# Designed miniproteins, single chains, part 95

Each design is a single chain, and the fold is of that chain. pLDDT is the mean over its residues in the fold that is shown.

## One batch from the design tools (miniprotein)

Design m3293
Fold by ESMFold2-Fast:
Structure m3293 (fold): chain A 63 residues (1-63)
Amino acid sequence: SNAEEVARSIARAAAESRGSTGVPVKMPPEELSPVEFGEIVDRALAEGLSVEELAERLREAAA
């Protein structure tokens, strides 16, 4: 349950960042665009992966 909230939080924050121009995202994706985060989430959900695995993948991408 917590992992799902973390994964959604990251994806949502990335998407919302596009609306707020001027302030950078709290967690810079380095070279990854916010769109890539959303795609990773969507793909993992489509495959039926565990929320924990999804959260870990997003965390690694952000690291």
Scores: mean pLDDT 55

Design m3294
Fold by ESMFold2-Fast:
Structure m3294 (fold): chain A 63 residues (1-63)
Amino acid sequence: MSEGQRAAVRAAREVERRHGAVSAENAKADHNPLAAVAAADFERETGAKEASAEELERYLRSQ
């Protein structure tokens, strides 16, 4: 993964800790644009509106 992808995964873990799930909406509420972009991309590719940070990390590793 790139440094940007690693930063997005760290951001996603913070969103998951505060909201219980990673989504574009939860990341926006947390004012975290990196997690918001990654969650929106994940939703676009998989159809899942919510994900765990681990699911998002696996997705980013597959890119």
Scores: mean pLDDT 80

Design m3295
Fold by ESMFold2-Fast:
Structure m3295 (fold): chain A 86 residues (1-86)
Amino acid sequence: SAEEKLRKAVELLRQGKYDEAIKVAEEMLKSLPPDSPLRAVALYILYQAAVIKGDFERADKARAELEKLGITVEQAVKLLNEFEKK
């Protein structure tokens, strides 16, 4: 499921597997509907992994997509925390 793939991306991020986390997040953004509430979570995972890797072009694009959704980085962190709540 989409939720299982996002949990895998979160786990990869926590393990320091940033390239794998980016890959999973990007594949999800290709398959998720434009109105999916999971888009903000996937974009935040992509943003955070890209920042840690120093890929600021990818990070800036992810942040811009969050802003188009009307969501700040701080709001995206809260959404990720709610998603992880089980």
Scores: mean pLDDT 82

Design m3296
Fold by ESMFold2-Fast:
Order: sequence, then C-alpha cells, then structure tokens
Structure m3296 (fold): chain A 80 residues (1-80)
Amino acid sequence: SFEELLDKAIEAIKAKDVESAVELLDKLAKEHPEYSFLLEVVKNLVSVLKNYELAILMLELLKKGYSETEIFQKTAEYLS
C-alpha cells in the first residue's frame, strides 16, 4: 500500500540507507505520479543534500494526507 511504501522509505532514510530510500521513492513516484515532484525533491534531499531530517518531515506530512502544495508551504523555511 501507499502508507507501507512511505513507512519503508522513512525507515530507510532513518537508517541512512540511501540506495534503498531512492529505490522506494522511485517506486512511490511511479505508482503515485501526482506526488512525483515532491518525491523527486525528497530523493535529492537524501541523495545529494544529505538532509535526512527534512526528507523524513516531508514524507511524514505526505503520510498524514497533506497535499504537495501544503507540504512545501509547511517546510518553506527549511528550503530557503
């Protein structure tokens, strides 16, 4: 399920298992293309910027049912 994949991605990020996190995020983006832009941002936070805390926060907000726009609004201070 979507929630199970999100939980697995969050746990991979917490473990700093970047390879598994990227694979799970790519699978989420393929199955839920409506979140593809947010998931690409999260993937770059993990693989390029190594900002694991912000990546986890964004996925936790997505799990709570916030829209992509709402997530970016709530996390804007950390993206600037």
Scores: mean pLDDT 86

Design m3297
Fold by ESMFold2-Fast:
Structure m3297 (fold): chain A 82 residues (1-82)
Amino acid sequence: MKKKILIIGAGEIGKEKAIELAKKIPKESEIHIVDINEEKANALAEELKKLGHKDVEVYVGDAKLLAEELLKNNKFDEVILG
């Protein structure tokens, strides 16, 4: 089944968890990445795209505020903290 995933933090732990999850979920799944570091967020997005995920959105800024806004307006199947 298609999943909707929120990844909060694209650092080493968040990246590892996100990649492991991405291998197990359908490629049509929607993935949202929040991180204050644009380079890390974009690097994770490219890794996920290489795994076959095309629906990957990146949000750069205060991870807590962005995550709270996304959680308020969206129902996620899983949330990854990194």
Scores: mean pLDDT 85

Design m3298
Fold by ESMFold2-Fast:
Structure m3298 (fold): chain A 84 residues (1-84)
Amino acid sequence: LSALEQALYDATSEVFTEIDKLWEENPEALPEDLKKFVELSSNAETLEKVKEALELLKKHLDPAAQAALDAYLAALEAKIEAAK
């Protein structure tokens, strides 16, 4: 999981930096999906909510970042199922 988290971070760090900057400076400039992503991420109490937030982010990523996210989501889904 940690290796997949690092790969996702490396692939998405620029996108996350821009999202954080826009959220602080002008949240209205964020697309509705990304605004919902920030709100869900800050209130994620469960792995299911983390997964929902990341699925919203996926639409705004390039193909390489989407591939890294898909690998992470698959691992997260397995962890969610194991926790049930």
Scores: mean pLDDT 69

Design m3299
Fold by ESMFold2-Fast:
Structure m3299 (fold): chain A 64 residues (1-64)
Amino acid sequence: RPPDDPRVMRLYFQSLSMTDDDAWAKFKANLDPKDRRLVMEALYSTKYNLSLPQARKLVDKYEA
């Protein structure tokens, strides 16, 4: 489902115009580390059409 967080929607639209590597590096640099995992969960869920539990496992793999 699309996220209700306007920040996630903005980042999602930016990611469509960039490579994944550039998008993820930019977003990680600009996000508070405390919020990073939660925002990236929602972003991966939206971009890759994953459930939130599936997106969380993906974040654990790349963000841990």
Scores: mean pLDDT 74

Design m3300
Fold by ESMFold2-Fast:
Structure m3300 (fold): chain A 100 residues (1-100)
Amino acid sequence: SPKEIIYEMHKKINEILAELLSELSPEQQKKAKELWDELMEKVMKIEEEWRAGKISAKEAGEKIVEEYRKFVEKLKELFPDKEKYIKKLEEVIEEAEKKL
């Protein structure tokens, strides 16, 4: 289901982000967490629209994938030297998009 695809994407991204955060300075960790919090607020709004019956589960999944993609693009701009983690994040998002 779209919900299960998004859940697995979220889980894998959290695992990769935990690894990335361990290699960042405290100031860089704060910036990454601020971007994550912004992403979670956007995801929550999309989930609210789905629960209200305004959009389908598939449309919600597609919108969530788009917000995760924008998040990873912002991480890439902030941490251009962390290409290994950015690539892993991009691969997880691409896998989720193909399953939706």
Scores: mean pLDDT 89

Design m3301
Fold by ESMFold2-Fast:
Structure m3301 (fold): chain A 83 residues (1-83)
Amino acid sequence: ADAEVQAVVDAAYAEVKPLLEEAKRAYEAGDYKKALELAVKAAEKMIATLEAAKPTLSPEAAAKVDEIIAILRKEKEEALKLL
């Protein structure tokens, strides 16, 4: 179960890594609005990737992925309040 969750999370992270690297560069340049916008976009893409992978997982792994998606949705909502 944990290995399945780790593999799916690693794959989702790999998909959003370029966006997160752009967000970090924007933050370091003092463009905080752009950094937040890129972070929100990364969260949305990661959520979509995790949701799409869920039907291929064991029920135990799917439940853990649901918890991760819930955390990402909450973080995205808080970030949107700052924009």
Scores: mean pLDDT 85

Design m3302
Fold by ESMFold2-Fast:
Structure m3302 (fold): chain A 86 residues (1-86)
Amino acid sequence: SSSQQQIQQQAQQLQQQGSQLQQQAQALARTHDNADVLQGIATTALGSSRGGLRLLDRYSDDASPEFQRLIRQTSDLSRQARQLRS
């Protein structure tokens, strides 16, 4: 019984982290020229898209520190979500 509870707790935690990253991406989009890219990043946090992860890498080096942090967190969350689904 504990194993299914652990998986459910991890899934719930990842869902909450995804929602928080989505809100942060939307907030940053209001202050940046790349609003569409930031919203795409938020979607990637929930979808684990490989195309989205490539896009994150593309912008990481030129982005603001907040944007770079969000990119890394989104990439990490996407990898965790993918691993949990398998």
Scores: mean pLDDT 58

Design m3303
Fold by ESMFold2-Fast:
Structure m3303 (fold): chain A 66 residues (1-66)
Amino acid sequence: SNADAADAHLKKLADEAEKTFTPEQMAELERRYREAVARSRAGQPAEFTPELLKYAAYLAVKRLEA
């Protein structure tokens, strides 16, 4: 199904994020992601880099597995 395909793609991105980023880089990405989300919620422009998108995929997979 479409949802299953999307979940598989997110899991692939999450696995890549986990293997690519160190714990220190993950902590920095969490901080940047929270800042970008806060700016977006305030109606301000927010930049989502490829690294932040991979981190967002990691968070989405973590939420699905919880």
Scores: mean pLDDT 77

Design m3304
Fold by ESMFold2-Fast:
Structure m3304 (fold): chain A 95 residues (1-95)
Amino acid sequence: SNLEELKKGAEKLAEELKKEGKNPAEVISRIGQLAAKGDVKGIMELLGISEKSAKLLVDLLKRHSAGDPEASGKLLSILKPLSDLVTDQNEKELA
């Protein structure tokens, strides 16, 4: 499904960022910026996903901004690998 492709895209990106020592918070910010602009092609290139999956992510982010709790829950699930990496890095900075 498109949702499963989004989850796999986020997982692969999180693994690449961890391997390269890059900041996942910057990537999450970029996803939000691309979605706000409706830049489906930019999201496809960033996550390595299909146009249908990229359009779903844009739709979910717009619905989340409108206060849709179902869209918010799906986004949390999809972006969990990236948000977990942010949390792990913040915990290391506090140590």
Scores: mean pLDDT 79

Design m3305
Fold by ESMFold2-Fast:
Structure m3305 (fold): chain A 89 residues (1-89)
Amino acid sequence: SSAKTSKLVANVRALAQALGADAALISKAEQAAQAVAQDFPSLVATDELVEKTAQAIVLLVLGAATVDDVVEATGLSVEQAAQLHQIVY
């Protein structure tokens, strides 16, 4: 839904800012969040998934994280983490 997309974008922005990301990285993370919500709506289907997906996007954009790093940090499945990696890279 539009509301869950907005929540994902807001959570990604807040997390990236808290980690000291510059405006370009924050913008990249927000763009990734929009693309995730459009291409993989299952990843924003619940509030818990919105939170985990936001953390995963920030790790991928800011931390050069691998699929396995995302799975370990967020508890998302390998398939879900791979979908997020595909959008960011």
Scores: mean pLDDT 87

Design m3306
Fold by ESMFold2-Fast:
Structure m3306 (fold): chain A 66 residues (1-66)
Amino acid sequence: SAKLEELEKALGELVLELGEELELSDQVRMQAAHEGLSRLETFESVEELREWVREVLERLKAQELA
């Protein structure tokens, strides 16, 4: 569906942009992208997806640095 295509594109862009900003490894970025793809149909909007991606990447960064 058009909504799922929009969410998939947004997921890729968000992981790239926020992953670069947070200086995350490719492994962490791929993990976040995979988790996002498996949950795309559960998101109501791009805004909800954006919040989730940010929270996941910040959590994964904290775990990677620990």
Scores: mean pLDDT 79

Design m3307
Fold by ESMFold2-Fast:
Structure m3307 (fold): chain A 96 residues (1-96)
Amino acid sequence: MEEELKELLEKMKELIKELAEAEGDEEVKELAKKQIEMLEKLFETAPPEMKELLKKLLEATLEAVEAEKAGDEEKKAEYIKKANEYAEKLAELLRK
């Protein structure tokens, strides 16, 4: 579980960096760096319930990107929907 979460986090960090580089904007690159730092901090300090949702969110987001690269629009839409659901649950836990 922990090993899988660390691997997913590293893949997500790489994806965020790639997307920022594609935009070429220094402001976007700085925001990407802050996003990565926030994800690392959440992963380190989050309780088990939140870590499970983080894992599901990261998995769904990466699957959506893989589906887009494969040209699978249906799969992409499905995983984007799942990622949004997990993000909403995470936001609800953070408001406690």
Scores: mean pLDDT 73

Design m3308
Fold by ESMFold2-Fast:
Structure m3308 (fold): chain A 74 residues (1-74)
Amino acid sequence: GSTPFLDLAPEEAVDRLVEVAAGYGYQAGAGLRQELIDLVRDVQASGATALPAYVATGDAARDYLLGLLQLALS
């Protein structure tokens, strides 16, 4: 089913995830924010309910935000 985050425009959905992550000390730069927007668009366009296997770089903020996005899709 759709989640409340994914009922928003991709930019707004990502901004909400970034705001939640920032509350826990994880900061996303503009590049990471854009990557997440593109990822949300891909998921919405494909109708996927789970993230495909993406490359994790060991960036704590990126890994945390990807975890939040995966949780929002489950």
Scores: mean pLDDT 71

Design m3309
Fold by ESMFold2-Fast:
Structure m3309 (fold): chain A 61 residues (1-61)
Amino acid sequence: IDELEKEFDRLVDEMNALDAETQALRAAGKLTPAQAREGIIEAASLGVKAISLSVEIRLLK
């Protein structure tokens, strides 16, 4: 259970880091449409994983 909660926290941190990287690229004028699209896909993947872990944590409690 604790390991699943740590994994959930890690996924949230990864999503926040991805957003920060995207904002940095935008501020530098280096963000391309392809990079923005890839960022959205990666964030969606992390989101699905986080939802799955949230359900598993609830089932194991």
Scores: mean pLDDT 77

Design m3310
Fold by ESMFold2-Fast:
Structure m3310 (fold): chain A 87 residues (1-87)
Amino acid sequence: SLEEKLAELIALAEELGAEALVAAARALQDTVRNNGSAEEIQAALDRLEAEALRFYLSHDPSDPRVQRVLEVLREVARLVEELLAGL
């Protein structure tokens, strides 16, 4: 589920000290939980993707932990797109 993938992303980002990525993921989680508009959810996802790009550029892409963060981020994006298609 989206909730499970966001929780996994937050835990992984916290372990790596990626505070901005944690904040963006929590903001998306809060927006979804509070039944935000499609525009609010998209804006939160855009922020998460911007922080994900900054994370990627500042970390070793061969690190398995970094690869797992990126994998979970792709899953979160897909699940948000499915949610928005249903709204």
Scores: mean pLDDT 86

Design m3311
Fold by ESMFold2-Fast:
Structure m3311 (fold): chain A 58 residues (1-58)
Amino acid sequence: GPEKRQLILRLIGLKLRKIGLEFDLTLETDPARIAALQREIAALDAEIAQLEAQLAAM
């Protein structure tokens, strides 16, 4: 249904954002910025896992 489609589109967007942050992490040399990027990636992983669990329950 529309809800499942919206969830899939959101999940794709989050995965693309994570790829971008992981790429940024390969180029970053500042320890404070590396820590911030790792924190953002961890937060995205948590949200992706939650949405994938929701999708699996549909």
Scores: mean pLDDT 90

Design m3312
Fold by ESMFold2-Fast:
Structure m3312 (fold): chain A 92 residues (1-92)
Amino acid sequence: GSSIQQQLRDQALRRLRRLSRRTLGYLRRSRRNPVDDMERARRLAEEARRILESVRGGLPRQLITSLSVLQSLRSGPSSRDSAIRGVRRLLN
């Protein structure tokens, strides 16, 4: 892609890593404040979806798969630990 497209992808990846760190923090603390932390994680999942939409076709498949874990938070993850593993893969 063009240098501009590469810069946009790099910016999106930095934003996704930042959101992923915040989401991970909330998921880890969900045992202490489950309702609030899950709601915050859901809002971060919505922001991640907006970033994905802004970078059409420019993200690696592994990141798309990891983002689907964040998107599942709006319907409630079946396993907190599964969600944590998915978010950690997004950070790597």
Scores: mean pLDDT 61

Design m3313
Fold by ESMFold2-Fast:
Structure m3313 (fold): chain A 109 residues (1-109)
Amino acid sequence: SHQVTQSPSEVTVPEGGSATLTYTLSSDEPQTLYWLQKRPGQPERAIASIGADGSVSIHPEYADRLTPTRVSPNVYQLNLSNLTASDTGTYTAQLEDGTRGQGSKLTVT
């Protein structure tokens, strides 16, 4: 039921660099948001989440390198820092109700 956008659609960063992904929805209703990662040859997995109450969960593999935030009532961001070639993949935001962004393709060179 939400109109959603995810940006950027594609981003390339050097090793050791950082990227910020943004998910915008037309609704201000707080929901749990999941950040999903799909790497080549691997299944899609949740790497971070932010709860409706603002509580944050981060996959242990990424504990020091991911910062999920709710910047405003309708804007969520994921900052990825200290990137490596293994972080190359597609990152998709998904709300608890199943509403998905279109994905962001990250390439680390």
Scores: mean pLDDT 84

Design m3314
Fold by ESMFold2-Fast:
Structure m3314 (fold): chain A 87 residues (1-87)
Amino acid sequence: MIEKFKNALEAAKYAIDKGLTPEEVEEILRKLSYDPVLVEAVRRAKEAGIPKEKMKEFLEDAYRRLGGVISTEEREKLLDEIIEKYK
């Protein structure tokens, strides 16, 4: 379980480092069929207009704070808090 989350985050960070857009990062995460929480985090970051330079730090923060959160309501609330931090 933990390895699956780490691999998804590593893939997303690698894509960002290669200059991929949030849309391309979301597509990669969907293709890898990893944790939907990271896909949702990228989607929400894109909608909020988080700068490309902050996207990697945002995903690291999202991974740490959302890891183990099962409730959709709690996940949405935490995502909103993280987005406000990087907006």
Scores: mean pLDDT 70

Design m3315
Fold by ESMFold2-Fast:
Structure m3315 (fold): chain A 77 residues (1-77)
Amino acid sequence: SAEEQGRFRFLESALSRFSHEDLQNNPAALAEFLSAVFDIPVPEELKKADGKTILRYFAEQLELSEEQTARLLSRLD
């Protein structure tokens, strides 16, 4: 949908504000940022998770496609 595509593009744009090193080394900052911009609370269990786990969680909450989710996760590779 247009809304789904818009959320995906916004996520890609948001992630471009973080360097590859920041996404790898500061997953808590990523989680806090995404939580604030999408108004989605981060479960306590995910506050110590890695960047890929955090991105997968937000992709699921935003109902992104598997292709869109894979593209997001590739930013941490």
Scores: mean pLDDT 77

Design m3316
Fold by ESMFold2-Fast:
Structure m3316 (fold): chain A 62 residues (1-62)
Amino acid sequence: SAEEIGEEGGKLAAELAKQGASGEEINKVLEEKFKAELAKLTEDEAAEATAKIFAAANEARA
């Protein structure tokens, strides 16, 4: 689900951000891990999951 992808992806993105990974590096890892699952979501669901992921990464850097 979008919520599960957002939660798992957000956790991974936050951990990578804490390790000093760039946004490009985080995007590459997320695309590799979640591309197939994101493709099964509606546009709205994919946008929601993506927003949660990047919010978690940004918060981890703050």
Scores: mean pLDDT 76

Design m3317
Fold by ESMFold2-Fast:
Structure m3317 (fold): chain A 94 residues (1-94)
Amino acid sequence: SAAEKVAELLEEAARTAEEARDEALRTGKEEEASARAVRAAKLAAAKIKEIDPERGEKVEEEVDAAIGKLLEGDPVEGLEALAETLRRLAEEAK
């Protein structure tokens, strides 16, 4: 279903953000890890917008807010918050 595909895309983006957070903690390469997580989240939001425009708009708004906090605050905390937002949105899509 469309809902299952939306949840899958959000879960994949969440995994990328979780992996980026772990990499940032392990290597200190916070900028590179954050850039990868941001790209994955934006791509997921764009794909969801093509499947379900109304849900995609909500996802884009929440993802953009989380990205804003990530870029202005602590990268590790920001990556955790982005992953949690994506996981929550995936659960809501089911």
Scores: mean pLDDT 88

Design m3318
Fold by ESMFold2-Fast:
Structure m3318 (fold): chain A 89 residues (1-89)
Amino acid sequence: SAVLAREDAVIAEYDPAAEEAYATTDLSTEEGREKALAFVRELLTEAMDRLGAPEWLKQAALNGEALPEEYLAGALAHLEAVLAAEQAA
């Protein structure tokens, strides 16, 4: 599938560099924690794009605002399903 092929390409592009950058990020420092949070926010935005979340919800997540529990649960379930499919492929 073209969608899965593109998703695999995006993961391949980010996976080794992103994991290496994350693994080398010193979480004991304030600067390192801010960098790790930036990665999490970026991944959350990507997950919400795949879920079809509206722009206001993506902006709220990037600003660190509280998300409605239903949307958070839905986003996490969708992300887990995508990750499970990638591991199974």
Scores: mean pLDDT 57

Design m3319
Fold by ESMFold2-Fast:
Structure m3319 (fold): chain A 117 residues (1-117)
Amino acid sequence: SHMHEKIRALAREETARLEALLREAFAGKWSVEEIVARLRAAAEEFVDRLRAAGFPEAVVERARALLDAWIAQAAKELASLLKELSPEEVEETLISRVRQVLRHIEERMIAELDALE
């Protein structure tokens, strides 16, 4: 459906934005606090874009809850990962998780939308 295509397009765009943000963060040697703050800002912008696109609030809140949960987990793990892995390995691990999380958000948003029909 047209709405499913919009969800996929927005999820792909957000994946690319978060990957670019993480690449910039590691190249710039940002603090854990700065990385987390920028990820939270990007999540709020994504939620605002979903609302502006006219998605039902149930779909928007599902996406928000999943992003907030992932960012909270990333914040807890980042300091530990940076002690155990090289910065390059941490960057690639986070980018892999971004791809996984955004695929999951896409699937859950589509499921929420279909449940409203």
Scores: mean pLDDT 86

Design m3320
Fold by ESMFold2-Fast:
Structure m3320 (fold): chain A 66 residues (1-66)
Amino acid sequence: MEEIKKLVEELLKDPNNVKAWNELFYRKDEEALIEVFKKMKNPSQLDLVAAEYYDLEEVVELLKKK
């Protein structure tokens, strides 16, 4: 979906885009979130808490390994 691809591109350019993060978490799009987090050097502890809140198990495991 083009909308999801746009959100991923926006987050790769600006990882502080809170609106884009909230939209991806709300949609529970684990594949898109994994793509963004793999390219981030230092994901925050808040990102892990959000992933756990939305029961995104694959994202949680990825963030715990970093």
Scores: mean pLDDT 74

Design m3321
Fold by ESMFold2-Fast:
Structure m3321 (fold): chain A 88 residues (1-88)
Amino acid sequence: EPLSDEEILERLFKKIDTDGDGYISLEEFKNFIKNASLSEINPELKKLTDEQIEDLFNLIDRDKDGKISYEEFKKFPLIALLYIASLY
């Protein structure tokens, strides 16, 4: 059964925010996308360039402070699509 959008976003945020500071850095985001464990879900994620990952990060980082808050993260519909794509 599909999780609620809020549950999906919370779980994904916590997976990326490895130091638990409530923000996602560009390096945490890159590490998540390129993480070896994601290749079990969708190996195509390994083919994303650093530039593509940075572009995606910048779309989520609305205030351009170099970090993503949970409030910014949950308002970005493409991250939900990326996560759904990683399930298939």
Scores: mean pLDDT 66

Design m3322
Fold by ESMFold2-Fast:
Structure m3322 (fold): chain A 71 residues (1-71)
Amino acid sequence: SKAEELAKKLSEKEKLGIMKLGHELVVNGETPSGVDPLKVLEEMLEEIKKNPELAEEAEKVIEKKKEEAEK
């Protein structure tokens, strides 16, 4: 599938950045409706390539969520 092909091309850092951007879009209420989800992921990937700091922030968010789950 196209999703599997995309996943194979993504580094761990790029995946974290996509998760961060997806979370930001949902929180801000800007979730695209009627848009191809693969196209959204590709656009997020391009943003991560332009702003590598997003991957670091995503990693911090994930670690914080893990710590919350342990409490």
Scores: mean pLDDT 58

Design m3323
Fold by ESMFold2-Fast:
Structure m3323 (fold): chain A 67 residues (1-67)
Amino acid sequence: EEEKKKYLEEMKKLGEEAQQVSRDGNARAETLKKAGDEQGAEQVRAETRKRIQELSDKIVELEKKAK
């Protein structure tokens, strides 16, 4: 089914994006922490978690449509 294939491909892309966001966010937070900016590091980690949650919510919606 073409629709299910489209949703699976989109979910894969969102999963890859979430993984990239996690890696980039962790690297940035570590850089800030190493520079002594603990507050900045915590803010970056919080923003990264929020972005990953947004992507996860989109994946859940696509999973329901791929039914």
Scores: mean pLDDT 81

Design m3324
Fold by ESMFold2-Fast:
Structure m3324 (fold): chain A 71 residues (1-71)
Amino acid sequence: VEEELKKILEEIEKINPELGRSTRTAVERLIEAGLEEYALEVAKEALDAVKQGNMDKFQEILLEAFRKARE
């Protein structure tokens, strides 16, 4: 899980460094909340949205992730 997360975050950062940092922050907060499996799902969905150029979907994914981390 940790190695797979790192690879996904690196791929996003390679495409867009700012989006990579935002995704990393969301993933870190989810891990701190004990939601490691959900963090991996969020990272995968974020990478897919970035690859598709779907910024609206990317934003929705991250906002939901931050909400879950703060519950």
Scores: mean pLDDT 83

Design m3325
Fold by ESMFold2-Fast:
Structure m3325 (fold): chain A 56 residues (1-56)
Amino acid sequence: PPPPPLTPEELEGLRQALEDLRANRQRLRDTFNVSDEGIEEGVATLEALIREQEAL
């Protein structure tokens, strides 16, 4: 069975998290020593979740 659709508030939260990751990639690398691979994986995961929910 497909997952239940997210509320508009939850979906907006995911979009905000995605934009925060994109906007702060350099700062995250410099401040927290996170890898570019980790950041890109996070971005890809959020994009996939948003896309899946938008398709419902």
Scores: mean pLDDT 73

Design m3326
Fold by ESMFold2-Fast:
Structure m3326 (fold): chain A 90 residues (1-90)
Amino acid sequence: SMMEEEKKLKEQYEAYKKLLEEMDKLANDPSLTTEEKRELLEKIPEEVKKKAREFLERLRKAEESGKLSPLEQEAIKELEQEDLERLRKE
């Protein structure tokens, strides 16, 4: 059903956001060593990483087809905002 597909898309997007937030926290922590960052990344559940990869693949295919849904457009805008915040810290 359409509602089940929309729910799956939301779950994939939330997993992607969670993965980005965790990666960003680790990248911006100067107190953590490279080894500690790797261990913390490995502690992120594989299911979350899988859903995040599936979301990125869907987003890429949608961009290539020119058929971006409102949710996919919102995700791109959030990613652009994250990049701007990183540039402001440099």
Scores: mean pLDDT 67

Design m3327
Fold by ESMFold2-Fast:
Order: C-alpha cells, then sequence, then structure tokens
Structure m3327 (fold): chain A 70 residues (1-70)
C-alpha cells in the first residue's frame, strides 16, 4: 500500500515534468506495466525503490521549474 502511494507520487511528478516540457502524460497502461514490473523485480523492496524514484523525480522537477522561471 505505502509503496503504491510512493509510486503514484513519483508518476505524478513525472507527468507534471512531462507536461511542462510539452510531452503527453503516461497512459494508464504504461503506469500499470511499470508498477507490475517494480513489484515483480523488487519483492519486499517495493517501498525502498518507489521512495528512491520519488526523490530522483523531485530533483528533476526542481531543476525544470528553475529553468522555466528564467
Amino acid sequence: MEAEKKFEEAIELLNEAREELGLPALSEAEKEARWKSLKEQNAGKELEVAEKMLEELKKVREAIEEELAR
């Protein structure tokens, strides 16, 4: 449950960054495929992997926002 929430937060940040760059948001099918892959490859570590993904995307989003503000 917690890992799924962190993964959704990461996808939300990725979609926000994509929107600011004029790219289309990830489809539901793409989100489902990525979540399934994460669960299958990281059994018992889904939360750790999702949290790391979220942190990396937050840094990318901050960099994009700063560049767009110029």
Scores: mean pLDDT 73

